Designed miniproteins, single chains, continued (5). Designs and how they scored, part 68

Each design is a single chain, and the fold is of that chain. pLDDT is the mean over its residues in the fold that is shown.

## One batch from the design tools (miniprotein)

Design m18499
Fold by ESMFold2-Fast:
Structure m18499 (fold): chain A 60 residues (1-60)
Amino acid sequence: MTRLEAEFPSLHTAIGTAIALAGDFPEAKVTLEGNRVVVEGDLSEEQAAAAEEELRRAEG
């Protein structure tokens, strides 16, 4: 099981990122914990890498 998480500077950015990830990875469980976005699921290496890249870009 893959678990990826990132903490964002604002709740607004975290919410937007969670919505985008839920749309891009519908098989994954995307949850919002305060300013933290958590992506969980049995993702392939390719899907996990893509989700991690999206999280890192959204932090910027």
Scores: mean pLDDT 80

Design m18500
Fold by ESMFold2-Fast:
Structure m18500 (fold): chain A 63 residues (1-63)
Amino acid sequence: EEEVIVGTARGLDAAGTPVSRQRIAKSEAEARAAAAELAAELEKQGYTLVGAGVGRSVTPAAA
């Protein structure tokens, strides 16, 4: 397993369908910047922003 730092933004489309965007980052600062950029992109595309944040995710070991 490998723990990665991820910037995430979540939105809803006009029909209320949830949409998420994620970017893997090398650092928490980079992940925060990525989350902010993804949130701005969702708003620009007409989505209703639900949240943006930095998380850690466990990936399965490379098989």
Scores: mean pLDDT 74

Design m18501
Fold by ESMFold2-Fast:
Structure m18501 (fold): chain A 82 residues (1-82)
Amino acid sequence: SLEEAKERLEEMKKELEELLEEIKKEGKNLPITRAIGIILRAIGIELDAEEIKKKEPELEELAEEVIKLAEEVIKEALEVLK
């Protein structure tokens, strides 16, 4: 349902915001294994949000917001690994 898809995107957004906060808080002290885990999780969320965007055009803006946030999480976690 549209409501179920919207709730999923909102939960994905919240999870990504929490992951981004963890990365910013820990900085270079973030364990390598944790950074890799965060990257893999963010990739999975991005793929799921892309599928929701494809199936539910009404949620395109929210899905795009989640996709962009996932890309930011991946970028920030990769920066910690450098």
Scores: mean pLDDT 90

Design m18502
Fold by ESMFold2-Fast:
Structure m18502 (fold): chain A 63 residues (1-63)
Amino acid sequence: MEEDIELARKLYEEAVRLEQAGMSLGDAARKAIEKAEKEGHINAGKLVSEMFGEHRQARAAAA
């Protein structure tokens, strides 16, 4: 559980950096989720997906 939360945070941060570098939020999120699932951390993938949902809503509210 703690390992999944830590991994999700790291993947989310990496994806946010990719978005800042010009990748779409959707593509960055997909890469993060795929990486987590490929390593067997399905719960981390779900947590990352939730983090991106919140991030997307916050951006929509700010736009």
Scores: mean pLDDT 74

Design m18503
Fold by ESMFold2-Fast:
Structure m18503 (fold): chain A 56 residues (1-56)
Amino acid sequence: MEEEKRRELARKILEYFAEHPDEVLTVEQLAKELGISPEEAQRLLDELARNPELAF
């Protein structure tokens, strides 16, 4: 279940960037918006960057 929640958070990040392409977000801002640690937010971003289908 934690894994499913993590993937849902990653999807929210991608959707946010898709809707706000001109927005500059720090890892700390993403962490606050999702209610997770900055370290976890960074890991999600790295994971998304490795998947070309989900890259932004």
Scores: mean pLDDT 67

Design m18504
Fold by ESMFold2-Fast:
Structure m18504 (fold): chain A 66 residues (1-66)
Amino acid sequence: MVKKGLEYRKKGEEAYNAGDLKTAIEYYKESIKLYEEAYRETGDPALGQLVKITKDKLKEAEEKLK
């Protein structure tokens, strides 16, 4: 799950850099879901930090869309 979360986050960043904010938002949401699931199972604080960072990126993309 962590590897998939990272893959979706990278796709979100690529879409954001390409100006496709809607696609970036969807990828960031999937990344957050996967990181939250992994964090819930492992309790790894690094995964909690990845959730927070990815949520911040999602918020930035949503704000840019408006």
Scores: mean pLDDT 83

Design m18505
Fold by ESMFold2-Fast:
Structure m18505 (fold): chain A 75 residues (1-75)
Amino acid sequence: MSEELWREVDAALVEMDAAVAETVAKNLIKQGKKEEGYKLLIEEYERASQRAVELGDTELADEFKKKAEEYKKKL
């Protein structure tokens, strides 16, 4: 039985992609490119939310969607 393991791997990859985007966006924000940084975060979290829905993880999808909405308010 490895379906649980594959689900965990897929979820971890989605989370890692979001973490990488956060690092890049924080660097942009520190450089004064605040709008560019927040737009990157919004795009990546919306993508991560959609991916989580496809994986059947609605709770994770809601968390990512909330993050995207939080960053939209910062624009």
Scores: mean pLDDT 78

Design m18506
Fold by ESMFold2-Fast:
Structure m18506 (fold): chain A 82 residues (1-82)
Amino acid sequence: EVERLVAEAERLLAEDPASLEAAELLHRAALLAAAAGDRERAIELAERALRAALEAAVAAGLVSREEGEAALAERLAALRAA
């Protein structure tokens, strides 16, 4: 399941780098990896989901690039500290 979700997300990102659907799939994959006890994979996928969500939010005009990158940096630091 995790690999299937990641493959689908990668396909979506290849077509649209700002795909919110891809960010959601990567987030779901991260939760499944965490449930399976694979902390390293879960963190990797959560990082990818956050980056994809940032690109989607900037493309949609919801946040500026600067605001989004600052928020991403804080969330990644918090994720790595967990």
Scores: mean pLDDT 81

Design m18507
Fold by ESMFold2-Fast:
Structure m18507 (fold): chain A 58 residues (1-58)
Amino acid sequence: KEEAEELFRKAKEAVEAGDYQTAWDYLVEALKLLSPEEREKAIDEFTALMEAAQAKAG
């Protein structure tokens, strides 16, 4: 499941770069490799990261 962690890391890097489409694509690929509980946590973490990025951009 290290592959899911790598994809999620790349999604976070894409958010920091302002490439939200690439970030979403990596997140979707990571979610396919996770259990339902892990998906919930990953979505929550990604949502918080996106909110922080949008607040910084505004």
Scores: mean pLDDT 77

Design m18508
Fold by ESMFold2-Fast:
Structure m18508 (fold): chain A 70 residues (1-70)
Amino acid sequence: MSEEELNREIDLALAEMEVALVYREAQRKGLSPEEIAKLLRETAERIRQLTGNDEAAELVEKYAEEVEKK
């Protein structure tokens, strides 16, 4: 596995972990789908800033879209 592939896997794993943390907080606080989607979009922006990886940020954004769809 190349260093580039390893870094990509780490960024994607970080994105998935952040999504899981948002869902955990949502369950704890009883958040609405709209509130969850907002937190996920904010999380996607943070992932983009931290990793510079659009793929990782887009993964989080897709979860936000799925939550808003019902």
Scores: mean pLDDT 82

Design m18509
Fold by ESMFold2-Fast:
Structure m18509 (fold): chain A 59 residues (1-59)
Amino acid sequence: GRLYRALKDYTPVTPDELPLKKGDIVEVLGNAPLGKVLARSLQTGEEGLVNMSGLEEIE
């Protein structure tokens, strides 16, 4: 999938959101509603929803 970098720390507010730290790399697996994507953390292997506005594409 496409690789993105987290621009800041993200603490989940819902159980389906992916926790991220600034600089974490995620692989986007698919689209989700409300400007979110389903992604996998390359640091933890966890999958969850991430807000696209907090990600920077690196590929």
Scores: mean pLDDT 80

Design m18510
Fold by ESMFold2-Fast:
Structure m18510 (fold): chain A 80 residues (1-80)
Amino acid sequence: SKEFLTRVLIIAAEAGLFALEQLMKKKGVPEEEIERFRKDAQEKIDKARKLLNEGKYDEAIKVAEELMDEITAREKELLA
């Protein structure tokens, strides 16, 4: 179901954020920059969860996918 897919994508985004934070710390990214990224990402996670709770699955999926793309872009830059 779209509800189940939405839940899985939000959980994946949360896990991806945690993994990215660990990578940022290992790469010596400044604490202020990590905290700023975390706050922005958490706001997107909170928005996706609110949309999920409202039954707006397509909108929640888009927010989660956008965050996953942002996490992937940051990871790629750190590994370059």
Scores: mean pLDDT 90

Design m18511
Fold by ESMFold2-Fast:
Parts: C-alpha cells; structure tokens; sequence
Structure m18511 (fold): chain A 60 residues (1-60)
C-alpha cells in the first residue's frame, strides 16, 4: 500500500500514460517503455514527489 505509487499512477494518467503500465513498472517488472512513455513516467514521478501535500510543515 504505497501512497507514492498511487500518486505516481495518477500523475502519469494525467499525462496520457496507461495506469496499468505504470503499475507494472512500479511493481519491479522490467517493462520496456518507449522514449515518450519514459519521459512521461519520469515527469509523473517528479510531479508526485515535488508537489508537497501538506505534510512536513502542516503535520501539527
């Protein structure tokens, strides 16, 4: 149950990447992505990790 995994999948879906494909990659499957899919996946990861949920500063 990885909250980060679900967030990455949602961001990738917004970028037009198939969520099942993203889930396979995150599950450690060696799925060969196209250049476009790889760039979208990296952008989704960046968005998922760079967009601060109210976490460290608002966890009071």
Amino acid sequence: MDELEELIIKEAEKLGLEPELVRRVLNGEDVKLTEEQMEKFEEAVRRATNFPEPAEVLKL
Scores: mean pLDDT 70

Design m18513
Fold by ESMFold2-Fast:
Structure m18513 (fold): chain A 58 residues (1-58)
Amino acid sequence: SMEDEEARRVAEAGLAALEAGDLVAARMGVQELYEHFGDNPVARELAERLEREIERAE
C-alpha cells in the first residue's frame, strides 16, 4: 500500500541517518513511524527494528 511505502521511506531515511552518525535524526525517524503510522503493523515493525539498531550504535 502507499502508506506501507511511505513508512518504508521514513525507516530508510532513519537508518541512513544512523549510518551517518546522526542519532537525533534517526530517533526522529522512530518518532515519525510511531506518531504518524502507529496503527500500521509494517511501520511498527520498522520502528522497533530502527530502535534496536540505534541501541546497538550507542
Scores: mean pLDDT 83

Design m18514
Fold by ESMFold2-Fast:
Structure m18514 (fold): chain A 62 residues (1-62)
Amino acid sequence: SSMIKKIKAGFEAKRIIQELLEKGHSEEEALQKAVDYIVTEYGLSREEAEKIAENALSSLKL
């Protein structure tokens, strides 16, 4: 289902963002790389991928 796909994309986005932030990349760079990954691997629109990546980053700050 599309819902399961979005959940998996969110989990992968968190992993990517966390790894890049630990390596000293900016939040903007981490978001951009997570978005590119979601679009490429999950075939989601860039708009949906941006929402997923932003939610993933926000969850890491809480």
Scores: mean pLDDT 85

Design m18515
Fold by ESMFold2-Fast:
Structure m18515 (fold): chain A 74 residues (1-74)
Amino acid sequence: SLADRAFQAGERLLREGHPMEAGEAYDSAGDLYERKGDYRKAAEAYFNAARAYRLAGDTESAKEREERGRELLE
C-alpha cells in the first residue's frame, strides 16, 4: 500500500543518514494508516517519526508524534 511504501521509505532514509526526511516519510505513513483506521500501525509510524525527528534535532516534532501515537493506543 501507499502507507507501507511511505513507512519503508522512512526506514531507508534513516539507514542513509537522512533523519529529517525519514521523519516526514514516517509522518506520511502514520497519516495514511490513521485514515484507514489502522491505529496500531499509525502509532508505530508516529513513534518511528518521533525517533527520526529527535535524531534530526527537532524535539518539538518528536514530542507531537509521541503524543499522537500514545493517544491512538488509548
Scores: mean pLDDT 90

Design m18517
Fold by ESMFold2-Fast:
Structure m18517 (fold): chain A 65 residues (1-65)
Amino acid sequence: ATRLAAFSIRAIALGFEVGAGVEVREEGGTVHVTIHSEDREKGERLAEAILREGERFGLKVEVHF
């Protein structure tokens, strides 16, 4: 879906801005985002930003580390 593509681009860009790896997968109507960061606090802040973007796009998002 176009909405998923736009969200995925934004999530990956947010990760790139803070030096963290971001992988996005969709399964059964849920968007799974995996964050790779050596800094747990940075990863948690990034997860919060990604979850807010998911809400803005009307997507159900789950974040994994």
Scores: mean pLDDT 83

Design m18518
Fold by ESMFold2-Fast:
Structure m18518 (fold): chain A 66 residues (1-66)
Amino acid sequence: RPSKEEIDAAVYILGAATNLVAAREAGDFEKAKEAQKWLDKAVESYRAGNYKEAIEYAKKAMEIAK
């Protein structure tokens, strides 16, 4: 069963991806590009098992895309 941190990381990554898609659909291409960089880092950290780091990067991506 996934840990609480693993589940939280997945939820934040999904939230960041949702905000990024919304930014692109709104035509805010510069925000979408910057958010994508942090989202890529979040996904990489998640795949490496660094869930706390993935949460931090995903939160950064969400803030930028907001």
Scores: mean pLDDT 84

Design m18519
Fold by ESMFold2-Fast:
Structure m18519 (fold): chain A 61 residues (1-61)
Amino acid sequence: SPLDELLKEVERLLEEVLGRLDPETARQVRRAVTGRIEAARRNRDAELARQTIDALRSLLA
């Protein structure tokens, strides 16, 4: 589904972001993003997935 593809992109970007952060910040970001992934799956919320992708891309800029 389109949502599953968006969530795979979130997971890919998350791992890239986590590799660039200090361990404590990485733990906080992983927790926050995992919560958003779970919420997007539960609510079938593709917009939340897209917003999460945009936020993670901003951290890589």
Scores: mean pLDDT 88

Design m18520
Fold by ESMFold2-Fast:
Structure m18520 (fold): chain A 81 residues (1-81)
Amino acid sequence: SRLKRGRDALQNGISHHERDRQNYEKNKTRLDNLLKRAKEKSKIDPEKSAERAKKYQDKRDYYSRLATLSQTSIDVLLDML
């Protein structure tokens, strides 16, 4: 039925955004670990550690925004079910 096809399409969209959100969260966790290590190495090489920390923070913020957008998409699609 058309209703079943519509519901299946919404569920597929939700599943797609859930996978994307999980991937973004994994990238955030990886970057959090890299940030921690960069801060620990600041005692050895403060300049390079600061540069690396900034790059990791910028990427972490990027994935944080993407995870939020994926969650918003999930919420919208769930409201349509």
Scores: mean pLDDT 86

Design m18521
Fold by ESMFold2-Fast:
Structure m18521 (fold): chain A 82 residues (1-82)
Amino acid sequence: MYLATGKALFAAGLYAQAIADYNKALALNPNNADAYTNKGLALFQLGKFDEAIADYKKALSLNPNNLTAKANLAIAQKALAD
């Protein structure tokens, strides 16, 4: 449920609240690659590029075929370098 609630909060632009729900999802399942990917997306929206990069890398370490995490990692790395 926390993943779904976090995604709804993200869609509403409530990024900090979305992160809180993703953290609750990760407390229940610490190896949830999707929770790390979605948390990274919310951190990116808040301009926290270093933290977003760390979460995307964690998602890829858990699921190397996560195309969303791979694409967003590249975008976040470019944003940090600029």
Scores: mean pLDDT 86

Design m18522
Fold by ESMFold2-Fast:
Structure m18522 (fold): chain A 64 residues (1-64)
Amino acid sequence: SMEEERQELLEKAEEAEKKSEEYFKKGEELEKKDPSKRKEIALLYAEGGVYRMLASSYRLAAQR
């Protein structure tokens, strides 16, 4: 049903938001410990950004 689909999308959005926060936190921690690790830091922030976009997409889809 549409309600079941909406709930599934919202759950996926919450999971993606959580992963985004985890990646940004890891990036911030690495940057604080060793800012010379530019490639690793950039990859962690990029992953965080991808999950943030994915979460936004799921939330928009849940609105129909």
Scores: mean pLDDT 88

Design m18523
Fold by ESMFold2-Fast:
Structure m18523 (fold): chain A 87 residues (1-87)
Amino acid sequence: MRPISPATAEEILRALRALVTSGLFSVPEAVGWALRALGAAVHGALTGDAAAGAAEIEELAEELRERGAEEAAEELRAAAEATRAGN
């Protein structure tokens, strides 16, 4: 198992901040989105398929963009890129 990139974790935390400050989600809902993104990154790390993990995070970013959370979506896209790069 490879550890999750610090850059991936940092961008997920930035997405969480953007979700909380957006006013679109409650704190538990924002945490739920961040945990889903973290789960995707962990899945990629456990399977050795960083591209699959990054793709799952990108799908979450698109869902957030469709819901109007554009800043959080941009941060999750950055998390996906960090995941794809490894570290």
Scores: mean pLDDT 80

Design m18524
Fold by ESMFold2-Fast:
Structure m18524 (fold): chain A 69 residues (1-69)
Amino acid sequence: DRKKFLEELLRVIGEILRAIGEIIDAERELEAAKKAGDEERLREAERRLEEARRRLEEAKERLRELEAS
Protein backbone atom coordinates (compact mmCIF):
# COMPACT_ATOMS: atom_id res chain seq x y z
CA ASP A 1 0.00 0.00 0.00
CA ARG A 2 2.83 2.45 0.82
CA LYS A 3 4.51 1.50 -2.49
CA LYS A 4 1.25 2.06 -4.40
CA PHE A 5 0.81 5.43 -2.63
CA LEU A 6 4.33 6.52 -3.68
CA GLU A 7 3.72 5.37 -7.29
CA GLU A 8 0.50 7.42 -7.46
CA LEU A 9 2.24 10.40 -5.79
CA LEU A 10 5.00 10.33 -8.44
CA ARG A 11 2.35 10.08 -11.18
CA VAL A 12 0.50 13.15 -9.82
CA ILE A 13 3.78 15.09 -9.52
CA GLY A 14 4.46 14.21 -13.17
CA GLU A 15 1.01 15.54 -14.14
CA ILE A 16 1.70 18.79 -12.23
CA LEU A 17 5.07 19.25 -13.99
CA ARG A 18 3.46 18.57 -17.39
CA ALA A 19 0.70 21.12 -16.71
CA ILE A 20 3.29 23.73 -15.65
CA GLY A 21 5.17 23.10 -18.91
CA GLU A 22 1.95 23.57 -20.89
CA ILE A 23 1.27 26.84 -19.02
CA ILE A 24 4.78 28.13 -19.86
CA ASP A 25 4.34 27.20 -23.55
CA ALA A 26 0.89 28.82 -23.69
CA GLU A 27 2.15 32.02 -21.98
CA ARG A 28 5.01 32.26 -24.52
CA GLU A 29 2.53 31.82 -27.39
CA LEU A 30 0.22 34.42 -25.79
CA GLU A 31 3.09 36.95 -25.66
CA ALA A 32 4.04 36.18 -29.28
CA ALA A 33 0.41 36.61 -30.40
CA LYS A 34 0.15 39.97 -28.57
CA LYS A 35 3.31 41.23 -30.32
CA ALA A 36 1.99 40.04 -33.70
CA GLY A 37 -1.44 41.67 -33.13
CA ASP A 38 -3.13 38.42 -34.23
CA GLU A 39 -6.49 38.37 -32.43
CA GLU A 40 -7.39 34.80 -33.49
CA ARG A 41 -3.98 33.46 -32.39
CA LEU A 42 -4.38 35.44 -29.14
CA ARG A 43 -7.78 33.81 -28.43
CA GLU A 44 -6.37 30.33 -29.14
CA ALA A 45 -3.38 30.96 -26.84
CA GLU A 46 -5.74 32.21 -24.07
CA ARG A 47 -7.90 29.08 -24.49
CA ARG A 48 -4.83 26.80 -24.20
CA LEU A 49 -3.62 28.71 -21.13
CA GLU A 50 -7.02 28.29 -19.43
CA GLU A 51 -7.03 24.55 -20.26
CA ALA A 52 -3.49 24.10 -18.90
CA ARG A 53 -4.38 25.97 -15.68
CA ARG A 54 -7.47 23.77 -15.30
CA ARG A 55 -5.29 20.64 -15.62
CA LEU A 56 -2.92 22.03 -12.98
CA GLU A 57 -5.83 22.62 -10.56
CA GLU A 58 -7.11 19.07 -11.19
CA ALA A 59 -3.65 17.63 -10.49
CA LYS A 60 -3.34 19.73 -7.29
CA GLU A 61 -6.74 18.39 -6.17
CA ARG A 62 -5.54 14.81 -6.75
CA LEU A 63 -2.45 15.60 -4.65
CA ARG A 64 -4.70 16.93 -1.86
CA GLU A 65 -6.78 13.72 -2.00
CA LEU A 66 -3.64 11.58 -1.70
CA GLU A 67 -2.48 13.61 1.33
CA ALA A 68 -5.92 13.10 2.94
CA SER A 69 -5.80 9.32 2.46
Scores: mean pLDDT 84

Design m18525
Fold by ESMFold2-Fast:
Structure m18525 (fold): chain A 75 residues (1-75)
Amino acid sequence: AEEYYQKGLEYYEQGKYEEAKKYFEKALEIDPNFGEAWKGLGLIYEDKGKILEALGRLEEAAKYFEKAKEYFEKS
C-alpha cells in the first residue's frame, strides 16, 4: 500500500490527477483502511472542484466537493 501511495503523491504534486488517483486506488485495493490514500483522493477531488469553481461551473464543482468530503470522512 505504502509504495503505491508514495507514487500517487508524486503524480499529485506534478498535477497529474488521473495518474495520482490510479495509484491511490491501487493502495486502497491492498489496504482499504489506508486513511492516507483516502485523504489523497479527497485532495484530488477538492482541487478539481476548485478548478471548476474558478471556471464558473458551480454545479459540477459542488459534485467534486461532495465527493472530496466523502473521501476525507473515510480517512
Scores: mean pLDDT 83

Design m18526
Fold by ESMFold2-Fast:
Structure m18526 (fold): chain A 63 residues (1-63)
Amino acid sequence: AEEYARKAGEAAAKGDSKAAREYAEKAIQLGGDGHYAEFAAVAGAAGNEELMERYARKAEEAQ
């Protein structure tokens, strides 16, 4: 889980939305929904507003 979360963050920082989504889904599947908020923060820091909004919404839904 943690390895995929890190890779998702790196992909989001590079603007690779496809890889970021794939790694994020893998991390969530293995470790539960706790990583969505972290992915939203990383995407926001990378300037990817669309990806940030998507993960922020999923974090709220996973509560």
Scores: mean pLDDT 67

Design m18527
Fold by ESMFold2-Fast:
Structure m18527 (fold): chain A 74 residues (1-74)
Amino acid sequence: SLRDKALALLEEVLPSASPALQSLLRYIMAEMRRNTRVPAEEFIRGVIELLKSMFPDDPVAQALVARLEELLAE
């Protein structure tokens, strides 16, 4: 599913992320697993906006945003 693909992508990026980004990604992953009633597409769009807002100059966050945007374009 789109949700499972997004979760796998977040898990893949996690070890390369800064401690602050890791904390946010772990929180996001927990919320994605808990909130199955929110459409995956809507949740992923929220994650993209949050990453752009909180980590605009982080190259790991920028690469993750690009990969999430590609996932939504499928």
Scores: mean pLDDT 85

Design m18528
Fold by ESMFold2-Fast:
Structure m18528 (fold): chain A 71 residues (1-71)
Amino acid sequence: MEELRRLAETDPEGAIRELARRILEALKQGNYEEAREYAGLIHEILERHPELRELAEKLLTEALEELKAAL
């Protein structure tokens, strides 16, 4: 988590991409608590960088579609 918070400071777009990937992986493993923590960090990033909202929505939608296809 600390490394993701540091990434959010230097590369907020890259942080959102990495967080979306980790959310998908956590959900595939049934780790809902970890997925919620990653989603919370995305929310924190979007409060500072609202221009990244469309990217976050796109990546999370893609992750959910990938999860549905994997089930």
Scores: mean pLDDT 81

Design m18529
Fold by ESMFold2-Fast:
Structure m18529 (fold): chain A 66 residues (1-66)
Amino acid sequence: LEKKIEELVEEASKKLKEAGMSEEEVEQASEKIKELVKSEAKSEEEAKELVEKATENIIKSFEENK
């Protein structure tokens, strides 16, 4: 599970970078996603859904506020 979460977060980081976030912002967001998913996910499928949802919400918030 932890390795799968790391892989999912790495893919999320690429999406955050493509959305225009700085390297520092991407690192901070990725750590928050990883921490959230590690505490909430019970399975690899749940981890994937949580990472995708969190990534989308972060990008949306970034686009609306920056």
Scores: mean pLDDT 77

Design m18530
Fold by ESMFold2-Fast:
Structure m18530 (fold): chain A 81 residues (1-81)
Amino acid sequence: GLEEEIKELEEKIKELEEELKKKKEELRRLEEELEEARKAGDEEKVKELEKKIKELRFEIGILEGLIGIYRGILNLLKEKL
């Protein structure tokens, strides 16, 4: 019943938070690589990394939004007990 839906959402939120953590770590690595590429004057690599960083930031934003939605639903369900 409702208790099972609450547990499912809590598990989904945990999975999404772990995925978010992984993507934030990947973003940090790409930002470090971008700085190194800029120092090396590798214009082609800079352009590639900027594209990847932009795409990853977008994905992070979507994940953060989705986590917020699920947390909101979870709070509403918990109010119903």
Scores: mean pLDDT 88

Design m18531
Fold by ESMFold2-Fast:
Structure m18531 (fold): chain A 117 residues (1-117)
Amino acid sequence: GVKITQSGGGTFAEGSSATLSAKVSGGTIQAVAWIREAPGKAAVGVASISGSGKKTSYGEEVKGRFTISMDKAKNTAYLHMNDLKVEDTATYYQLATVLDKKPLFVAGEGVQVTVVA
């Protein structure tokens, strides 16, 4: 079956940088979105990329600080997070469209990011 392995979470200093990664197995990565959910808040979109890498989008709170990329040969997506703010503290989920005979929509289990002043 299709599996997503997420990594790169942890505790980070304000103003630092971190990279989250998510590797897909059991299918071919086609498109990726990252969403985040802070305690007591609704989930919000962070970034998305199509499998061609030509179409990206970013949430207003992260524009200019975060960059999404995809390595199709490694079947892996990356979220590069620069100039981290305390407000970036959330659980980050990868959502992926993966091809395994038919397109499947799959979600990762989430990774916690905590930013401290």
Scores: mean pLDDT 84

Design m18532
Fold by ESMFold2-Fast:
Structure m18532 (fold): chain A 68 residues (1-68)
Amino acid sequence: ELKEKVREKVVEASAKGILSAGYYAEALRYRRQGDEEKAKEYEKLSEEYREEFKKLLEEADKLKEELE
């Protein structure tokens, strides 16, 4: 049961990490085009998803410690 919860958290974290990376790539693309406003917007989205990614990994780590 706890092992399944760890898997769920890791899958959610992976999804958030992919979104973070995607938005960061878009931010770099807009920055290359000289669109600083769009670049900042996508950087902010990337950071928000990066924080969600970290939080989910921390939750997964806590669940792993409970299994020990």
Scores: mean pLDDT 82

Design m18533
Fold by ESMFold2-Fast:
Structure m18533 (fold): chain A 59 residues (1-59)
Amino acid sequence: SSERVYQALVEAGEIVKAVKEGKISKEEGVKRLEELARQNSDFPGLVALLREEAEYIRK
């Protein structure tokens, strides 16, 4: 479902933005991205992108 993948990417972008703006910690941002990956485990490409974003903000 392209709509669900799109919504997950929008949510991931909001999480990354919140971390960069100091609204949430890097730890909380990673946790939320990992939860998005878990909720979308049927889409391995999306899971890979979410994992890359988590590594990016953790660094």
Scores: mean pLDDT 85

Design m18534
Fold by ESMFold2-Fast:
Structure m18534 (fold): chain A 91 residues (1-91)
Amino acid sequence: DVKPGHLFSEEEAKEILKAAESGDFSLLSPEVQKLLVTLLASGLKPETIAEILKKEFGLSEEEVEKVTAFLTGVEENLDALWERYADVRLP
């Protein structure tokens, strides 16, 4: 069930978990990639995003740790990822 005010859909949360388990950003749909890059570029911390997913979808502590590590890697590579979206300007 998608609730109003959620940051992620159930499908997006599942994609993020699979990508985090694999460490592979390319497993995410372009829409989810843009969403995560936009959130991180806006100053949202990897830990905060993982906590939102835990609150919205009931992630385990182990899943939160994996998502945080994955998003930290994404944050460290933001410049390269930002260039990918140059044609579709992020906020």
Scores: mean pLDDT 75

Design m18535
Fold by ESMFold2-Fast:
Structure m18535 (fold): chain A 62 residues (1-62)
Amino acid sequence: AFGYYNLGKGLEKQGKLEEAAKYYEEALKLDPNFKEAWANLGEVYEKLGKLEEAKKYYELAK
């Protein structure tokens, strides 16, 4: 989980938002309680203009 999360963070910093989302989703498949990964997935979808999806992921980060 943490390894995929760190890869997602690195890709997000490079502006590779779609790839970052994919790695955050892989982290969450291994640990669905990883709140930081849900929050960062929300941030990525917000940056992609997918506000409804972003809101859903922010709710899961609580």
Scores: mean pLDDT 82

Design m18536
Fold by ESMFold2-Fast:
Structure m18536 (fold): chain A 60 residues (1-60)
Amino acid sequence: SYEERVARAAGVSVEDLRKAAEALEKGDEEELKKIAEKAGVPVRILKGAAKLLLQLKKSL
């Protein structure tokens, strides 16, 4: 799925990507940072992936 491809490209699990999208929608920058640190990826990369997932969900 597109969600799985986005998660793979960002270096996170689909579950972590979903949590990041939820945190971004809530404006929870601290939660985004925690998810990124746990996954070992830059926050900017995770935020970008989460934004793509939110845009996709609005189009479905």
Scores: mean pLDDT 80

Design m18537
Fold by ESMFold2-Fast:
Structure m18537 (fold): chain A 55 residues (1-55)
Amino acid sequence: SEETLRVAREVGRKLREIGDALDAGLNLIKEGIKNGDKELIEKGREGIRKGEKPE
């Protein structure tokens, strides 16, 4: 149904936003590990936990 398609598109959009936030957080964690920067690792973890791009 048209309603089902609208819901599917909205879910897809939200999943992409979550994926972008996860990718950004993981990149900070990777950089923090490379540099031995515990604060950067925690910043990346916090971004993932909140579902937000870290700053």
Scores: mean pLDDT 80

